# Designed miniproteins, single chains, continued (2): the designs that were tried, part 82

Each design is a single chain, and the fold is of that chain. pLDDT is the mean over its residues in the fold that is shown.

## One batch from the design tools (miniprotein)

Design m6839
Fold by ESMFold2-Fast:
Structure m6839 (fold): chain A 79 residues (1-79)
Amino acid sequence: SKVVEKLRIIGRMAILDGNEALARAVADLLEKYGETELAQEIRKAMEENPNLRPATDEEVEKARKQLENFVKSLEKLEK
């Protein structure tokens, strides 16, 4: 899926930027869509990165809602 590949790229960029909130949101969303292996790949990369800025659950939830809206927008463009 093109959406899944874009989410994977966003997750990798979030980790490189030290953005734990966005990285966790991507992993949660991938898991919700059945992409458990890709979600685990991102979570492992987060655990191995000492430069991640700690995120609150509120920041993760906000990022998750923004990503869900982004995914819905992409799905509309593919129809």
Scores: mean pLDDT 80

Design m6840
Fold by ESMFold2-Fast:
Structure m6840 (fold): chain A 70 residues (1-70)
Amino acid sequence: MPTREELLREIDRVMRDILRENQNNSDVLTRVGALAIEVHRALDLPDEEKAHEELEKVLKELRELKQQVS
């Protein structure tokens, strides 16, 4: 099971890869922006376990987006 730090590093990596390859796709950029807001919301949660679950959910959505745009 990944740690919170490993999840955040993987989220950052996948997000940067999507942004680098899709700079001219406004729909993709909007979706990445929405997922970035969800990361911030997860980090603001006082419950560490709930925050971890929300970060895993964001990572899953980012990986699915990367597969759709690759």
Scores: mean pLDDT 81

Design m6841
Fold by ESMFold2-Fast:
Order: C-alpha cells, then structure tokens, then sequence
Structure m6841 (fold): chain A 117 residues (1-117)
C-alpha cells in the first residue's frame, strides 16, 4: 500500500507541475505548448486515479477517501484534456490549467499526509 501511495504522490505532483507550466505558457501566448502540457498532465492524472481505484479495492477501510481522491484526479484530467482540445482564450486556458494544478497538488498533499500517518 505505501509503495502505491508513494507512486500516487509522484504522479499527482508531476501532473501539478505540468499543469502549472501549461498555465505559464498560456499566459505567454504559447497555446500549442500549453495544450501539449495539459494533455500530458491529463494522462498522468488518469494513471494516478487508476492507482487510487486499486488502493480502494485493496484497503476497504479507506475506500471512501481513496475514491474521493480518484474523483479529484479524474475531474482534473477531464478539465486539462478539454483544454488540450479547446480553442479558448489564453486567459481562460491559463485559468483552467491553474485549477488543474491546484486540484492535483491538493491530492499530492493529501497522499503525503496519509503516508505520514
């Protein structure tokens, strides 16, 4: 369980960093790089969500918490994947990427706190 949780922390942190970088490129007007980074972040978040689903099955006493974290990662992935395919303004793309980064970071922080317990 701890090894899967460590992998989740790494994936969520990577997705947060990619999404934050995407927001910076969007603000600079480089929407193509922003879209590519959002697609990568979305794929990374989906991998993390799948690991949370595995943890939910493996540790039933924590299933509610893990399902909630999986939902946050899936929601973030949907947002970032849609941004990677959309023709929204650079400002809106940056806002969406920043939201994705915050959601991914919240999951990483929650997983770190659980690993410390």
Amino acid sequence: ADALLQQLIALAQKAADLSAESARYAKAGDTDKSKALNAQAAATLRQGADLYRQLSALVPEKAFRYDQQASFLYMSAVVLDNLSKSNVSPEKQAEGSELGAKLAQAVADAAKKELEE
Scores: mean pLDDT 84

Design m6842
Fold by ESMFold2-Fast:
Structure m6842 (fold): chain A 100 residues (1-100)
Amino acid sequence: SSMLEELEKLFEEFVKLAKEALDAIEAKDYATARELLEKMYEIAKKMFEKLNDPEALKELEELYKRALEAIEAKDEKTAKDLIYRMVHLVAEKLDEAKKS
């Protein structure tokens, strides 16, 4: 499926941005982490819109808002946890789409 191939490419970009965001958080570069998190959110949003999954989009928005708050608070542990949770959500929804 051309849609599945596009989703897999978007997921690869999403994971790369997530790794860069985690590195920025560990470096205490919260400005870069925020920009990377915004890019992660836009990619995952596009993926969930393609999948027509409004519940996943809502869960993503809630995780994204909490991650932004953690970055603003300079709470490294919470920010990293929420980024891992975003990666897990996107991976799970992509895996479900591959089985359908």
Scores: mean pLDDT 89

Design m6843
Fold by ESMFold2-Fast:
Structure m6843 (fold): chain A 61 residues (1-61)
Amino acid sequence: SPQVQQVQQAFDQALEQQVTHLRALGKERGWSEEELEKEIKELEERIEKMKAVRVAQVQAA
């Protein structure tokens, strides 16, 4: 479905932008590499769950 592809691309782009922002924030706040990686992993898990929910909604419509 074109709608599913659009949703997937939108979430992939949002994840890239948010990870870039999170890396910049971590540098400003003096986060350790380990803490930054943990925060990025948690962000990736949250975005993946939201992406799955949105894809399911679009497929059901």
Scores: mean pLDDT 84

Design m6844
Fold by ESMFold2-Fast:
Structure m6844 (fold): chain A 98 residues (1-98)
Amino acid sequence: MDPLSEEFRSKLIKFDEKFAELLKQVLNKDSVTLGEALAAIGALAERMGLVDRSDGVPVIDLKGTPLGELFGVDRIDARDLEALAERILKHATFLEKP
């Protein structure tokens, strides 16, 4: 399945407890769509000052953060929604598979 497709982004997911705690700052829901989760990661990164634009490309610098520890990566291109979706889905479960 294409993780960037509109249909795939519309699927409901439930976060694992630790991931849900991190996203409570930008999401006030126990279950969201994958698209909402992608937007929430971007919003959380901006709120925490983790987006590096020094070379004209937005990169999320997760090194030394709880989110970086959870995802197991130091940096992600903020435009790479496929990589972000992959990391999210390792810490979430689809509630329904239409």
Scores: mean pLDDT 73

Design m6845
Fold by ESMFold2-Fast:
Structure m6845 (fold): chain A 119 residues (1-119)
Amino acid sequence: SAAQERLERIRERLREILEEARAHPNAAPLLEPVDWDALRMPNMPRVVPNPVSLADIEARVEAGEIRSVEEFEALVETMLENVRTLYAEDSIYYKETEEVYEVVRRRLEELRREEAALS
């Protein structure tokens, strides 16, 4: 169906956006789920109840769980809020990961414009 073809195009573009984010030189803190036990921070699940990494988002896209740009953006926003909770604004990690989020936001805006033009 046209709806299924649109969804497959969106998922392909979301995969490309994820690949660009993962390839960003400042993406290291976002790549994989944080091991709180290895970091000796067992109380962090209370502070960060909805942990999201780029790997988590990729897994959900590949599993067919992401059905819209809006669902993808909500996960990216959760990931951003987690960084803002964990790191001070003057932290290098806060500043570097903000650059990755700016790239993702720009690509999602481009995707929305492209899909609107096809509708």
Scores: mean pLDDT 79

Design m6846
Fold by ESMFold2-Fast:
Structure m6846 (fold): chain A 62 residues (1-62)
Amino acid sequence: SLQQQLAEVEAQIKEKVEKYKELVEQYKKNPTQKIKEEINRLADEITRLLLEAAELKAQIRA
């Protein structure tokens, strides 16, 4: 169902946001290009999942 797909996407967002927070704290203590690139990649992934969640919410409302 669309509701189940939305729940799965929101679970992925939650997991990736927690990783993002951890990487930001690591970057503050040890700023490396590798950590910065990981933060950027994760931010892009979160953005795509947020857009997917928004599309699913729109379909559920229709």
Scores: mean pLDDT 87

Design m6847
Fold by ESMFold2-Fast:
Structure m6847 (fold): chain A 83 residues (1-83)
Amino acid sequence: MDDLIDRYQQTFGLPRSHIRALVDTARRLGLSRAELQSHRSPQDAIDARLQELRERAERTGDPRLQQELQEQEQYVQQVLQQL
């Protein structure tokens, strides 16, 4: 994982701590290393995961999935506010 963080730091010029926070957030959302690497940035990977959760919540109408989505979106927003 450190090699992925180093690669993102070199590509985007962001501080390693910011990249690590984004990668840790993506992993908390259940994203694998392969899924992270398939996206342009860790931010794009996070956005794609939240969109998947939104579509699933809307399709099923499950209040629990809607609450999970809201909690995950709030967590991501809090992390981004710290960057």
Scores: mean pLDDT 77

Design m6848
Fold by ESMFold2-Fast:
Structure m6848 (fold): chain A 74 residues (1-74)
Amino acid sequence: MSATLGKGPEEARKSAELAAQTAIEGVTGRPAPKEDVERAGDAAYEAVSKGMTPEEAAQALTRAVGEALRRLPP
């Protein structure tokens, strides 16, 4: 995987928010809650801000999306 150094933490947050929204809507068939989308974005922002690898940032995003899906009704 390539580093996201050129995008910075804020850009990573926006990309993660879009990815989380798409994943949640794809799984649930409903609009993604703003709070869950923002939480996923924050997780990616924190990972990049801490200088984590792209793999670690992707895991943080995946975990946040998983938690959002767990909080939503089945």
Scores: mean pLDDT 73

Design m6849
Fold by ESMFold2-Fast:
Structure m6849 (fold): chain A 104 residues (1-104)
Amino acid sequence: VEELIRKGLEYQAQGKLEEAVAAFEEAIKADPESVKALVQLALQYIRLGKYEEAEEYFRKAAELMSPEEKRELVRILRALAETEEDPEISEMFARLAEEIEKEL
């Protein structure tokens, strides 16, 4: 799983978003509970403009996370909301962060 995540991050660094997605999908096939792979796949979907898929994978990752990991995910989601120029997408990330934080 870690090798597939590393490969996905390498594709991401090269701007190869489709190959990065494929690598993270392979990581999830090998370990469906890989929080790292689920979060990375969600981040790639954001880069592809696939916000609904990104939200789905963040929700799936949150279900598997420890309280510490959930706090970090909330921080990431709030940062995404603050940097997103589209008000509807920004509100979606802020709402997801609030929902996950309420579980803490």
Scores: mean pLDDT 81

Design m6850
Fold by ESMFold2-Fast:
Structure m6850 (fold): chain A 68 residues (1-68)
Amino acid sequence: SSMVEEGERIIKEIVDLAKQRHPDKAAEIEAQLEEQLREFRRAAEAGNLEAVEGMLENMRTVLEQLKA
């Protein structure tokens, strides 16, 4: 599914940015984002498209804030 693929890509970008800016916190941030991705996949598997779209929009917002 394109939404799941986009979410996975965004999470990877956030992890990569976190590792560059805060190497000391990279493992903690990675663990938190892995949990977010797990919840995202669970919502997608349940067919909850509204939740998937909302979580994806949240992920996009976080990525934009990190790039600023």
Scores: mean pLDDT 81

Design m6851
Fold by ESMFold2-Fast:
Structure m6851 (fold): chain A 98 residues (1-98)
Amino acid sequence: MSYHQQRLAQAKRIQDEFSIKGQQEIHKLRTQGRTVLPDDQVDKIIKDNSLRLSREVTRLEARYLGGKISEQEARDQMNNLLDQFTTNLNNDIDDGSS
């Protein structure tokens, strides 16, 4: 297997792991009943923040595949992106509930 094929396989595995974590955070938010916002407004907030996260994840993968960061650095930055995603979701929902 070539170096590029190994990095592609690792990038996909990292993406899959963090996709699952992102879905878990969305599930927690929906199950905790923390908002009085209508479902359509919650869906819009989730969609807008998910699109932003997806764009940042794509940029991170490009850096990893380009050899700019290690696998561990990619994982650490992905965790930071998930933390920002969760914070932004909570802030947007809290702002909409005000």
Scores: mean pLDDT 70

Design m6852
Fold by ESMFold2-Fast:
Formats: C-alpha cells, structure tokens, sequence
Structure m6852 (fold): chain A 74 residues (1-74)
C-alpha cells in the first residue's frame, strides 16, 4: 500500500540520518529531517486510519528526535 511504502521510506530516512550523524554532516541531517517532516504531512490521513502504522511512525519520529539531539551537540 502507499502508506506502507511511505513507512519504509521513513525507516530509510532514519537510517540515513544515523549515517549523517556518524559522518558529522550536520547539513545533511537537517535536510533529511525536512524530508521526514514533508513525508509525515503526506501520511497524516493514512496514519489517522491505521493505529498500527501510527505507532510505528511515532517510534521512528522518536528515534529521529534522539539522533537530532546528538547532531545538535556536534
């Protein structure tokens, strides 16, 4: 489904954000964060209708927030 494809993309973005953190590439990390925000806006209606997908998205957002807190310390 379109929602599952977007969730997979969200997971890939979190992995890319971890790599940007490891490389100390602050600019790339912020670009990825913006792409994640755009993707979440696009997914909003699907997430309201699917509680399991919403829970997974919430976990991915929490992980991204933890990564960005570390990026801000660089």
Amino acid sequence: SELEEKLKRLEELVEQMEKAKEEKDKETAFKIAREMEKLLIEMREGLIENPEAAERAKELVARAQEIMEEVLKL
Scores: mean pLDDT 87

Design m6853
Fold by ESMFold2-Fast:
Structure m6853 (fold): chain A 94 residues (1-94)
Amino acid sequence: SSELEKMTPLELKIAALIYYLMEKMKKEGRTTLPPKEQKAAEYLKKAVEALEKGDYESAEKYIKKAAEVLGIDEKELEELIEKTKKLLEEEAKE
């Protein structure tokens, strides 16, 4: 609960997209990311690096590029954020 409340909107978007990639790999029985998903992961890494520098504009740009590569629209991203928040709350119960 406390850590979830401290997450910025950009951090929540990054977490949601990471969760999406992990769940897709698990569902498909993969141990490695396919080329499309690997490209999205590279954009998310750049988004994290931009956030660490305080470059919120570049972070948003890279998050958008990752979502575009995965074919995720704004509505689907909002649904993924909600699912990710629930997952983080469940993990905090141990």
Scores: mean pLDDT 77

Design m6854
Fold by ESMFold2-Fast:
Structure m6854 (fold): chain A 58 residues (1-58)
Amino acid sequence: SEKQKIREKLKELMDKAVELMKKIRDAYRAGDTEAVEQYRKEYKKIVEEINKLIEELK
């Protein structure tokens, strides 16, 4: 079903968000401020996409 495809996409995006949080943490520990900023921008985009898909399920 269409809703099932959206749920599967949500899971993939949530998994990517978790991986980005780990990358942000690792970059922060390494003192790589540029990498932290880049991963935070990517994280924000993924969160925006997740929120859009959640609205499509309503």
Scores: mean pLDDT 85

Design m6855
Fold by ESMFold2-Fast:
Structure m6855 (fold): chain A 81 residues (1-81)
Amino acid sequence: DELKKKYEELKKERNELLLKGSEYSVEAIKKAVEIVSGASEEKKKEYLEQIKEYNKKSNELSKKALELAKQAKEVKKKIEE
């Protein structure tokens, strides 16, 4: 069943990207917590740049995951027919 295999591969890739994206978001949250917990002005600037970079990476992975999700939905429709 070729369509089921394609669907599972797309789901796996999507889920891996979403997991990696969430990991970057968690790292950004950790840096934000450090800022509010009383980091120095110099460390706050460093953490803000790190947050920006983690959020950028998370957003890029989320966009890729959405594209894979669209492909998976199309394959699933063919399986259900």
Scores: mean pLDDT 85

Design m6856
Fold by ESMFold2-Fast:
Structure m6856 (fold): chain A 65 residues (1-65)
Amino acid sequence: NAAAQAERDARLQVLLKYSKEALERGDDLTVEEFNRRAAEIIAQHPGDLDALEKALKEELERLVP
């Protein structure tokens, strides 16, 4: 349970970091699109936090370069 909790917390922290940056750098539509794509990216990276963070960062840079 502790390992599952730590993994969930780590993924949530990465998501919140980039979601907040999308809100600060973009508009409401940018945040909505980022959150939609982020849900897909999270589903594709269930165990690799480094790959998840890289993918979320790349998606953010695609939307708000």
Scores: mean pLDDT 78

Design m6857
Fold by ESMFold2-Fast:
Structure m6857 (fold): chain A 75 residues (1-75)
Amino acid sequence: DKLFEEILKLGDELVKLENERIETMKKAVQFRKEYEKTGDEELRKKAEELSARYGEIQKQIDEVNKKIDELIKKM
């Protein structure tokens, strides 16, 4: 079933995006903690860039979830 195969592919993409989001969050928190201790502005910038990346990954997750929901409704 082509529809079922597409849902499985989107499910795999969702898992990968969720894992990337979690790792991005962990790195952002770590850079923020190091910045609080050192005052290194480069660490603050890295934390801000990772926070922006987190937001972009969340948008991608939302798009994948929307596609999965639309495909399930067609089943």
Scores: mean pLDDT 85

Design m6858
Fold by ESMFold2-Fast:
Structure m6858 (fold): chain A 87 residues (1-87)
Amino acid sequence: SVEEARAAAKAGNPQAALDHAYRAVKEGHDPLEVTKAAAQAAVDSNNIDTMAYAGEGAARGGGTPEQVVKGLREGGASNKPIAAPVA
């Protein structure tokens, strides 16, 4: 679920964040919503590295690159810089 992906990202568990994001998208959740929720939780908890894994999971679950990138950017939009591996 989106909640599980968010919780995994908040906890800083990359493998769990990837797996739960993948499952959430496969369960019919919007990849943009899943990646946004996970990215926001990762940034808020200072586990920024974990948001990339959630994005990868959502993409593997069927999310388009556009949905994943938008989700990561929107969820990661905070008062601090983000060192995302995407340009």
Scores: mean pLDDT 77

Design m6859
Fold by ESMFold2-Fast:
Parts: C-alpha cells; sequence; structure tokens
Structure m6859 (fold): chain A 64 residues (1-64)
C-alpha cells in the first residue's frame, strides 16, 4: 500500500541521514492531513519518529 511504501522510505531516509527526504515526507504527511487522511498522516509521522529514535536522532514532531 502507499502508506507501507512511505513508511519504508522514512526508515531508509533516517538510516541514511537523508534530511531532504525526511522533510519531504513531513510535508507529505501535512498534505495527507489536509486531504482528511489524518490516520495515514499520523502513522507516517510516528514511523519517522520511531526510526529516528532507533538511530539516536531527536526529531521534535510534537502533536498534542
Amino acid sequence: SELEELKERAREAVKNNDSATLSGLMILAVSLELEGRVDDARALLQEIERAAKEEGIDLKLKLP
């Protein structure tokens, strides 16, 4: 699925310290939320945070 592919891209981007791709995926998550795909947007952001934490990268993705 699209979400699974995006989550895989997030993991690879974190592993490679590819900040440009991570920024693009965060912008895409905002676009998904604007489209009403809030659960997909949240899942993508959570995967980015999870992958970053695994690599010791502090990402300030604060959603209330």
Scores: mean pLDDT 76

Design m6860
Fold by ESMFold2-Fast:
Structure m6860 (fold): chain A 64 residues (1-64)
Amino acid sequence: MSPEEKAALRDIVEALKDKKIGEKSEFIRHLQLGLRNLGFTGVKVDGVYDESLKKAVEEAKKKL
């Protein structure tokens, strides 16, 4: 992963750390799309912060 991709991943992780399960917004949807573009292809682009998205954020932290 390039330095630019790692920076984008850090920004996404930071933006999602304060979200609670069940939150829904267009902002969350944009962050989900960003994760998919960085190789997290299992992430749904529905704007909902669920257990699956929380797990993807934990996997993202392991790559930083």
Scores: mean pLDDT 81

Design m6861
Fold by ESMFold2-Fast:
Structure m6861 (fold): chain A 79 residues (1-79)
Amino acid sequence: MKKLEEVKKMIEELLKAAKEDPEKAVEIAAKLMEFGLKSGVEVADEATAGIAQVLNELESEEDRKKLREAVKKAAEKMK
């Protein structure tokens, strides 16, 4: 339960960063994916949905690519 609250807070921070500082959004997205994968399937699903939402908020294809790559590397690290 508390892990779902934490992931939702991280998603809010990620959405804010995506609008204010896309580089910070990449870092938060990677941490969010690692946290989700460590915390169980429900939290991972919530984290993935939040990351997908943020990808839609990013204006630059370069920033979207950086965020996708960071998330992929974080997921690979957790295997």
Scores: mean pLDDT 78

Design m6862
Fold by ESMFold2-Fast:
Structure m6862 (fold): chain A 98 residues (1-98)
Amino acid sequence: EELKELERKATILEVAANLYEAAGDFYESLGRYDEAIRDYQTAIDLYREAIEYEKKALEVSRELGDEEKTKQFEEWIKRLEDRLAEVESRLAAAQAKA
């Protein structure tokens, strides 16, 4: 099923992004700003890719008339966009300290 495959891809990318975000936070806590910047940049790229797959899933759910799934994907996209903005802010802060 196309929708399930898009959802799986978005989930894998979000998990990977979360791991790189956590690694960036860890390096920042150690004052290792170059490593923190690298890992935050990777997390940002992965969150952006996850958002794009989730937007594709949203479009498919709308075409299918699945209101419940459409709402779930809208909420997931908003959560990912909010997280992306937070990581972009942390990246800027780390760059200012480097």
Scores: mean pLDDT 89

Design m6863
Fold by ESMFold2-Fast:
Structure m6863 (fold): chain A 120 residues (1-120)
Amino acid sequence: MMAAKKKAEIKEELKNSKVVGIRFEEWYNRFNIKQRSVVIELENDGKKYTLHIYLNEEQWEKVKKLSDEDIVELARELIEKHSEVIAELILGNGNEARLPARDVLEPTITEIINKLLEKQ
């Protein structure tokens, strides 16, 4: 299947990408609920991918204590553990993956953040 082959290519490109930008974003949604995300920009051989990691309040306060190097490691571990889901999101949404870390990925995100904080 063409979709399966394209996902395999994106997974390989993500694993070989470098982090070229990190941003912290806070905003209020249409329901006046505060939203928080870390936006990680990845590049591999001129191809650009963006990961939006949506965080709850506890995850946000912890992530703000991480160095840029630790956030790079967070991105690497997410790509390694969830490469299939990330590749599917990128394939479906034009080089951007929006990760609901506060929901389905919450246990994995919290585990990685806690490990990085313990390393400090």
Scores: mean pLDDT 77

Design m6864
Fold by ESMFold2-Fast:
Structure m6864 (fold): chain A 93 residues (1-93)
Amino acid sequence: SVQEKVKKEEEELEKMSIEELEKKIKEKEEELERITEERERVVRELEENRSRELLEEEMELGVEEVKLAVEITVLKRKLKEKKEEEKRKKELL
């Protein structure tokens, strides 16, 4: 179930510290940069040789870029929520 997977991922994010979230964001951003560079390489090869295999590889890399971008967005949202929660707790003291 997609809903069960999302709930489990949300529970894992809830347990992560601010430092762990920042580290995970950095790792995902570095991964996104690598995928982007690889896709740019495939696009250049495609200009010289329009093969089905290269087109499929470009499409797969494009899907991976979108997945990583979404994951980074979710992580950044959770980081912001946790920072705002800590700020609220400090204001109550």
Scores: mean pLDDT 82

Design m6865
Fold by ESMFold2-Fast:
Structure m6865 (fold): chain A 130 residues (1-130)
Amino acid sequence: MDPRAAFDEQVERFVEELRELLAKSAEELRADPRVGELGRDFADMGQMALALQKGSTVPTEEEKAALLASLSPAQLAAIRRMAGSDPERITTRDYVLAYMLSEEGAKMLTKYLGSEELVELVRELHRKLS
């Protein structure tokens, strides 16, 4: 199977896992370790998407800081929970999840991942955690 077909199958499986997770209450979601696992996996896929489309361009520390500074405290806390990142510093996973919340980022990730539903479900997960 070609790499794109294998990737599309992975995206479909991820969508099903997110649907199951999103059936839970906000309180249950905050305690579920799958939130961090799925959030990290999505951020890693999104990072690869952005790198490939921009010729391996990595966001600068200033770009990461500016984007996360635009979020409310509740939105930022939800990003940090999904990223499973070091609370002392901004990571690329934090940036990718925050970028997804923007109109530009949502469109870019939808185009690369080939699934508007996947992006919408991850954004819904963030909304329930915020």
Scores: mean pLDDT 75

Design m6866
Fold by ESMFold2-Fast:
Structure m6866 (fold): chain A 112 residues (1-112)
Amino acid sequence: APTYTVRIRLEVYKDGELVEESEAEATTPEGVRELARRFTREGLKAVAEGADEVVITAEVLADGELVATIRTTIRDGRIESEGEATEARLPDEVAELVGAFFEGIAEALAEA
């Protein structure tokens, strides 16, 4: 079975320029949920302080190979997510990690 790692990145933009960047990795659904929640809170705070756009990206790696990417953008009072996967059906482990990412985002939004 492959070893799964999720790399989560926060990018904050103001006037078209990258003003804040953070990256962290997790290997469990709980870790992914907690990182997604933390980075979403940081992004929402940046928007409240005048940032124009926040991007939160999750990259799922299986034995170091990219298998799925989820990009969530907060801009103009809207939140949108786009996903790309190398396979038409996600393995259960990848689906669980992607679900945890969205749970973390939803929890941060509910606390806003």
Scores: mean pLDDT 85

Design m6867
Fold by ESMFold2-Fast:
Structure m6867 (fold): chain A 63 residues (1-63)
Amino acid sequence: SAALEARLEKAERAFEEYKNDITVLRALLHELELLLPELSGELRERAEKLIQDIKATIAKLEE
């Protein structure tokens, strides 16, 4: 659980740091999609929200 939380926190920080970098955002999206089935409860909700936010940001950068 602690290791999964640390991976999610690292992804959340990377999203905030690299919001304009499509390559980083696509890599984060892939990592989170692989992480999602390992998560439950609050961590899963946070990951699902982060995935939605990343997808929206990528879509905006591609317009």
Scores: mean pLDDT 85

Design m6868
Fold by ESMFold2-Fast:
Formats: sequence, C-alpha cells, structure tokens
Structure m6868 (fold): chain A 62 residues (1-62)
Amino acid sequence: AVEEIAKRFGISRYTAELIVKLVKKLVKEGKSLEDIANEIYRKFGIKLSVEEVKEIIDLIEK
C-alpha cells in the first residue's frame, strides 16, 4: 500500500505513510472522499481527485 502510493503519486515513502495514516483516520471518522481529498491538500499540498482518493483507500484495504 505505502510503496504503491509513493510510486503512483511520485512522493516519498515517508509522505505516503503519513497520507495512509491520515486516510485511515478520516475513513474511520466517516469523512467523505471529497473531505479526505481536501485534508490531504491542506496538509501536504497534494491535489487529489475523488477517484484518486478512492484508489488510495482501495490500496489500503487490500
């Protein structure tokens, strides 16, 4: 999951690990895909579509 996300979005493994932790937290809190995308942009400056957030969740839940 972390390694695939790092490669897919061209980010460090460290940043990918932080994104995975954040996404897991926000999904558990019942946040929408759009809210998750907005939080990633706010914290990391990475602009993700709702579809890309869904891809990250699918990679985490494998």
Scores: mean pLDDT 81

Design m6869
Fold by ESMFold2-Fast:
Structure m6869 (fold): chain A 72 residues (1-72)
Amino acid sequence: GPSPEAAERAKAAIAALPETISVREAVAVAQKSGAPGAAVAIADRARHLGRETLSREEALEAVEHAAKQGAV
């Protein structure tokens, strides 16, 4: 199952990205961190908003939501 360490790595990696992040980049960073559930949450949020970019804060909120559900 997903590890707490993967969630921490994904959050740290996203926090190092610019204020406006492409969805493709945020998803890739979450996948590379070993957090596939966080990557799904980021992609789903962007799809519902109809956007190709998210703010860093929106991406971090998606990761936090996935972590709270045990889905990172």
Scores: mean pLDDT 79

Design m6870
Fold by ESMFold2-Fast:
Structure m6870 (fold): chain A 59 residues (1-59)
Amino acid sequence: GEKLLKLIKAALETIEKYGPNPPKKVIEELAKELDVSPKAVRNTIKEVSKNPEEAKKLI
């Protein structure tokens, strides 16, 4: 859905700026912005960091 695509895009941008282990503050702010849990943000960053090129094809 649209929320998942926004989350994947935000995860890609966050990895590019902070790497695969961003600060807790960044995770919390992203979770609030996208109306998802911090756990969902962390899990998406982890999955996207494994294969960012495939994630880019989804957005």
Scores: mean pLDDT 81

Design m6871
Fold by ESMFold2-Fast:
Structure m6871 (fold): chain A 55 residues (1-55)
Amino acid sequence: GPSALEVARALLRAEGLSAETVTEAELQGASKAVAMLSGASDEEGRAAVLEALGL
């Protein structure tokens, strides 16, 4: 399947999330979704979302 980072990039684009406007609740939701879709841990999903946002 796709990597956590590939899933994160696709999800952030689909939801219109950016580093400047993202909330902690959106980060938590995106992190969990990325983890589930990529088969990664929640921590790995969060790391992928932050990397995709450039944070």
Scores: mean pLDDT 85

Design m6872
Fold by ESMFold2-Fast:
Structure m6872 (fold): chain A 77 residues (1-77)
Amino acid sequence: MVPEEIKKAKEPSKEILEKIAEYLKSQGLVSNTDINSVEFLSALRLVLDLPPDAITDASKLPKELFEKLKKALLEPP
């Protein structure tokens, strides 16, 4: 289950990104919780169905993409 902290977040703070990384690790999508890793960025692109160059820094994620990310984590395809 996706943590309530992620659902209620309005922007991608470091703390929220770390919670997302923990959730993705629990789902087997990443091996660690390093929010600066290529693995984490690749997992975000996969979840959001984005091209490989779409996200280069998770802390700079636009609010619209962050809302789409939250929805994708709550409502699997």
Scores: mean pLDDT 74

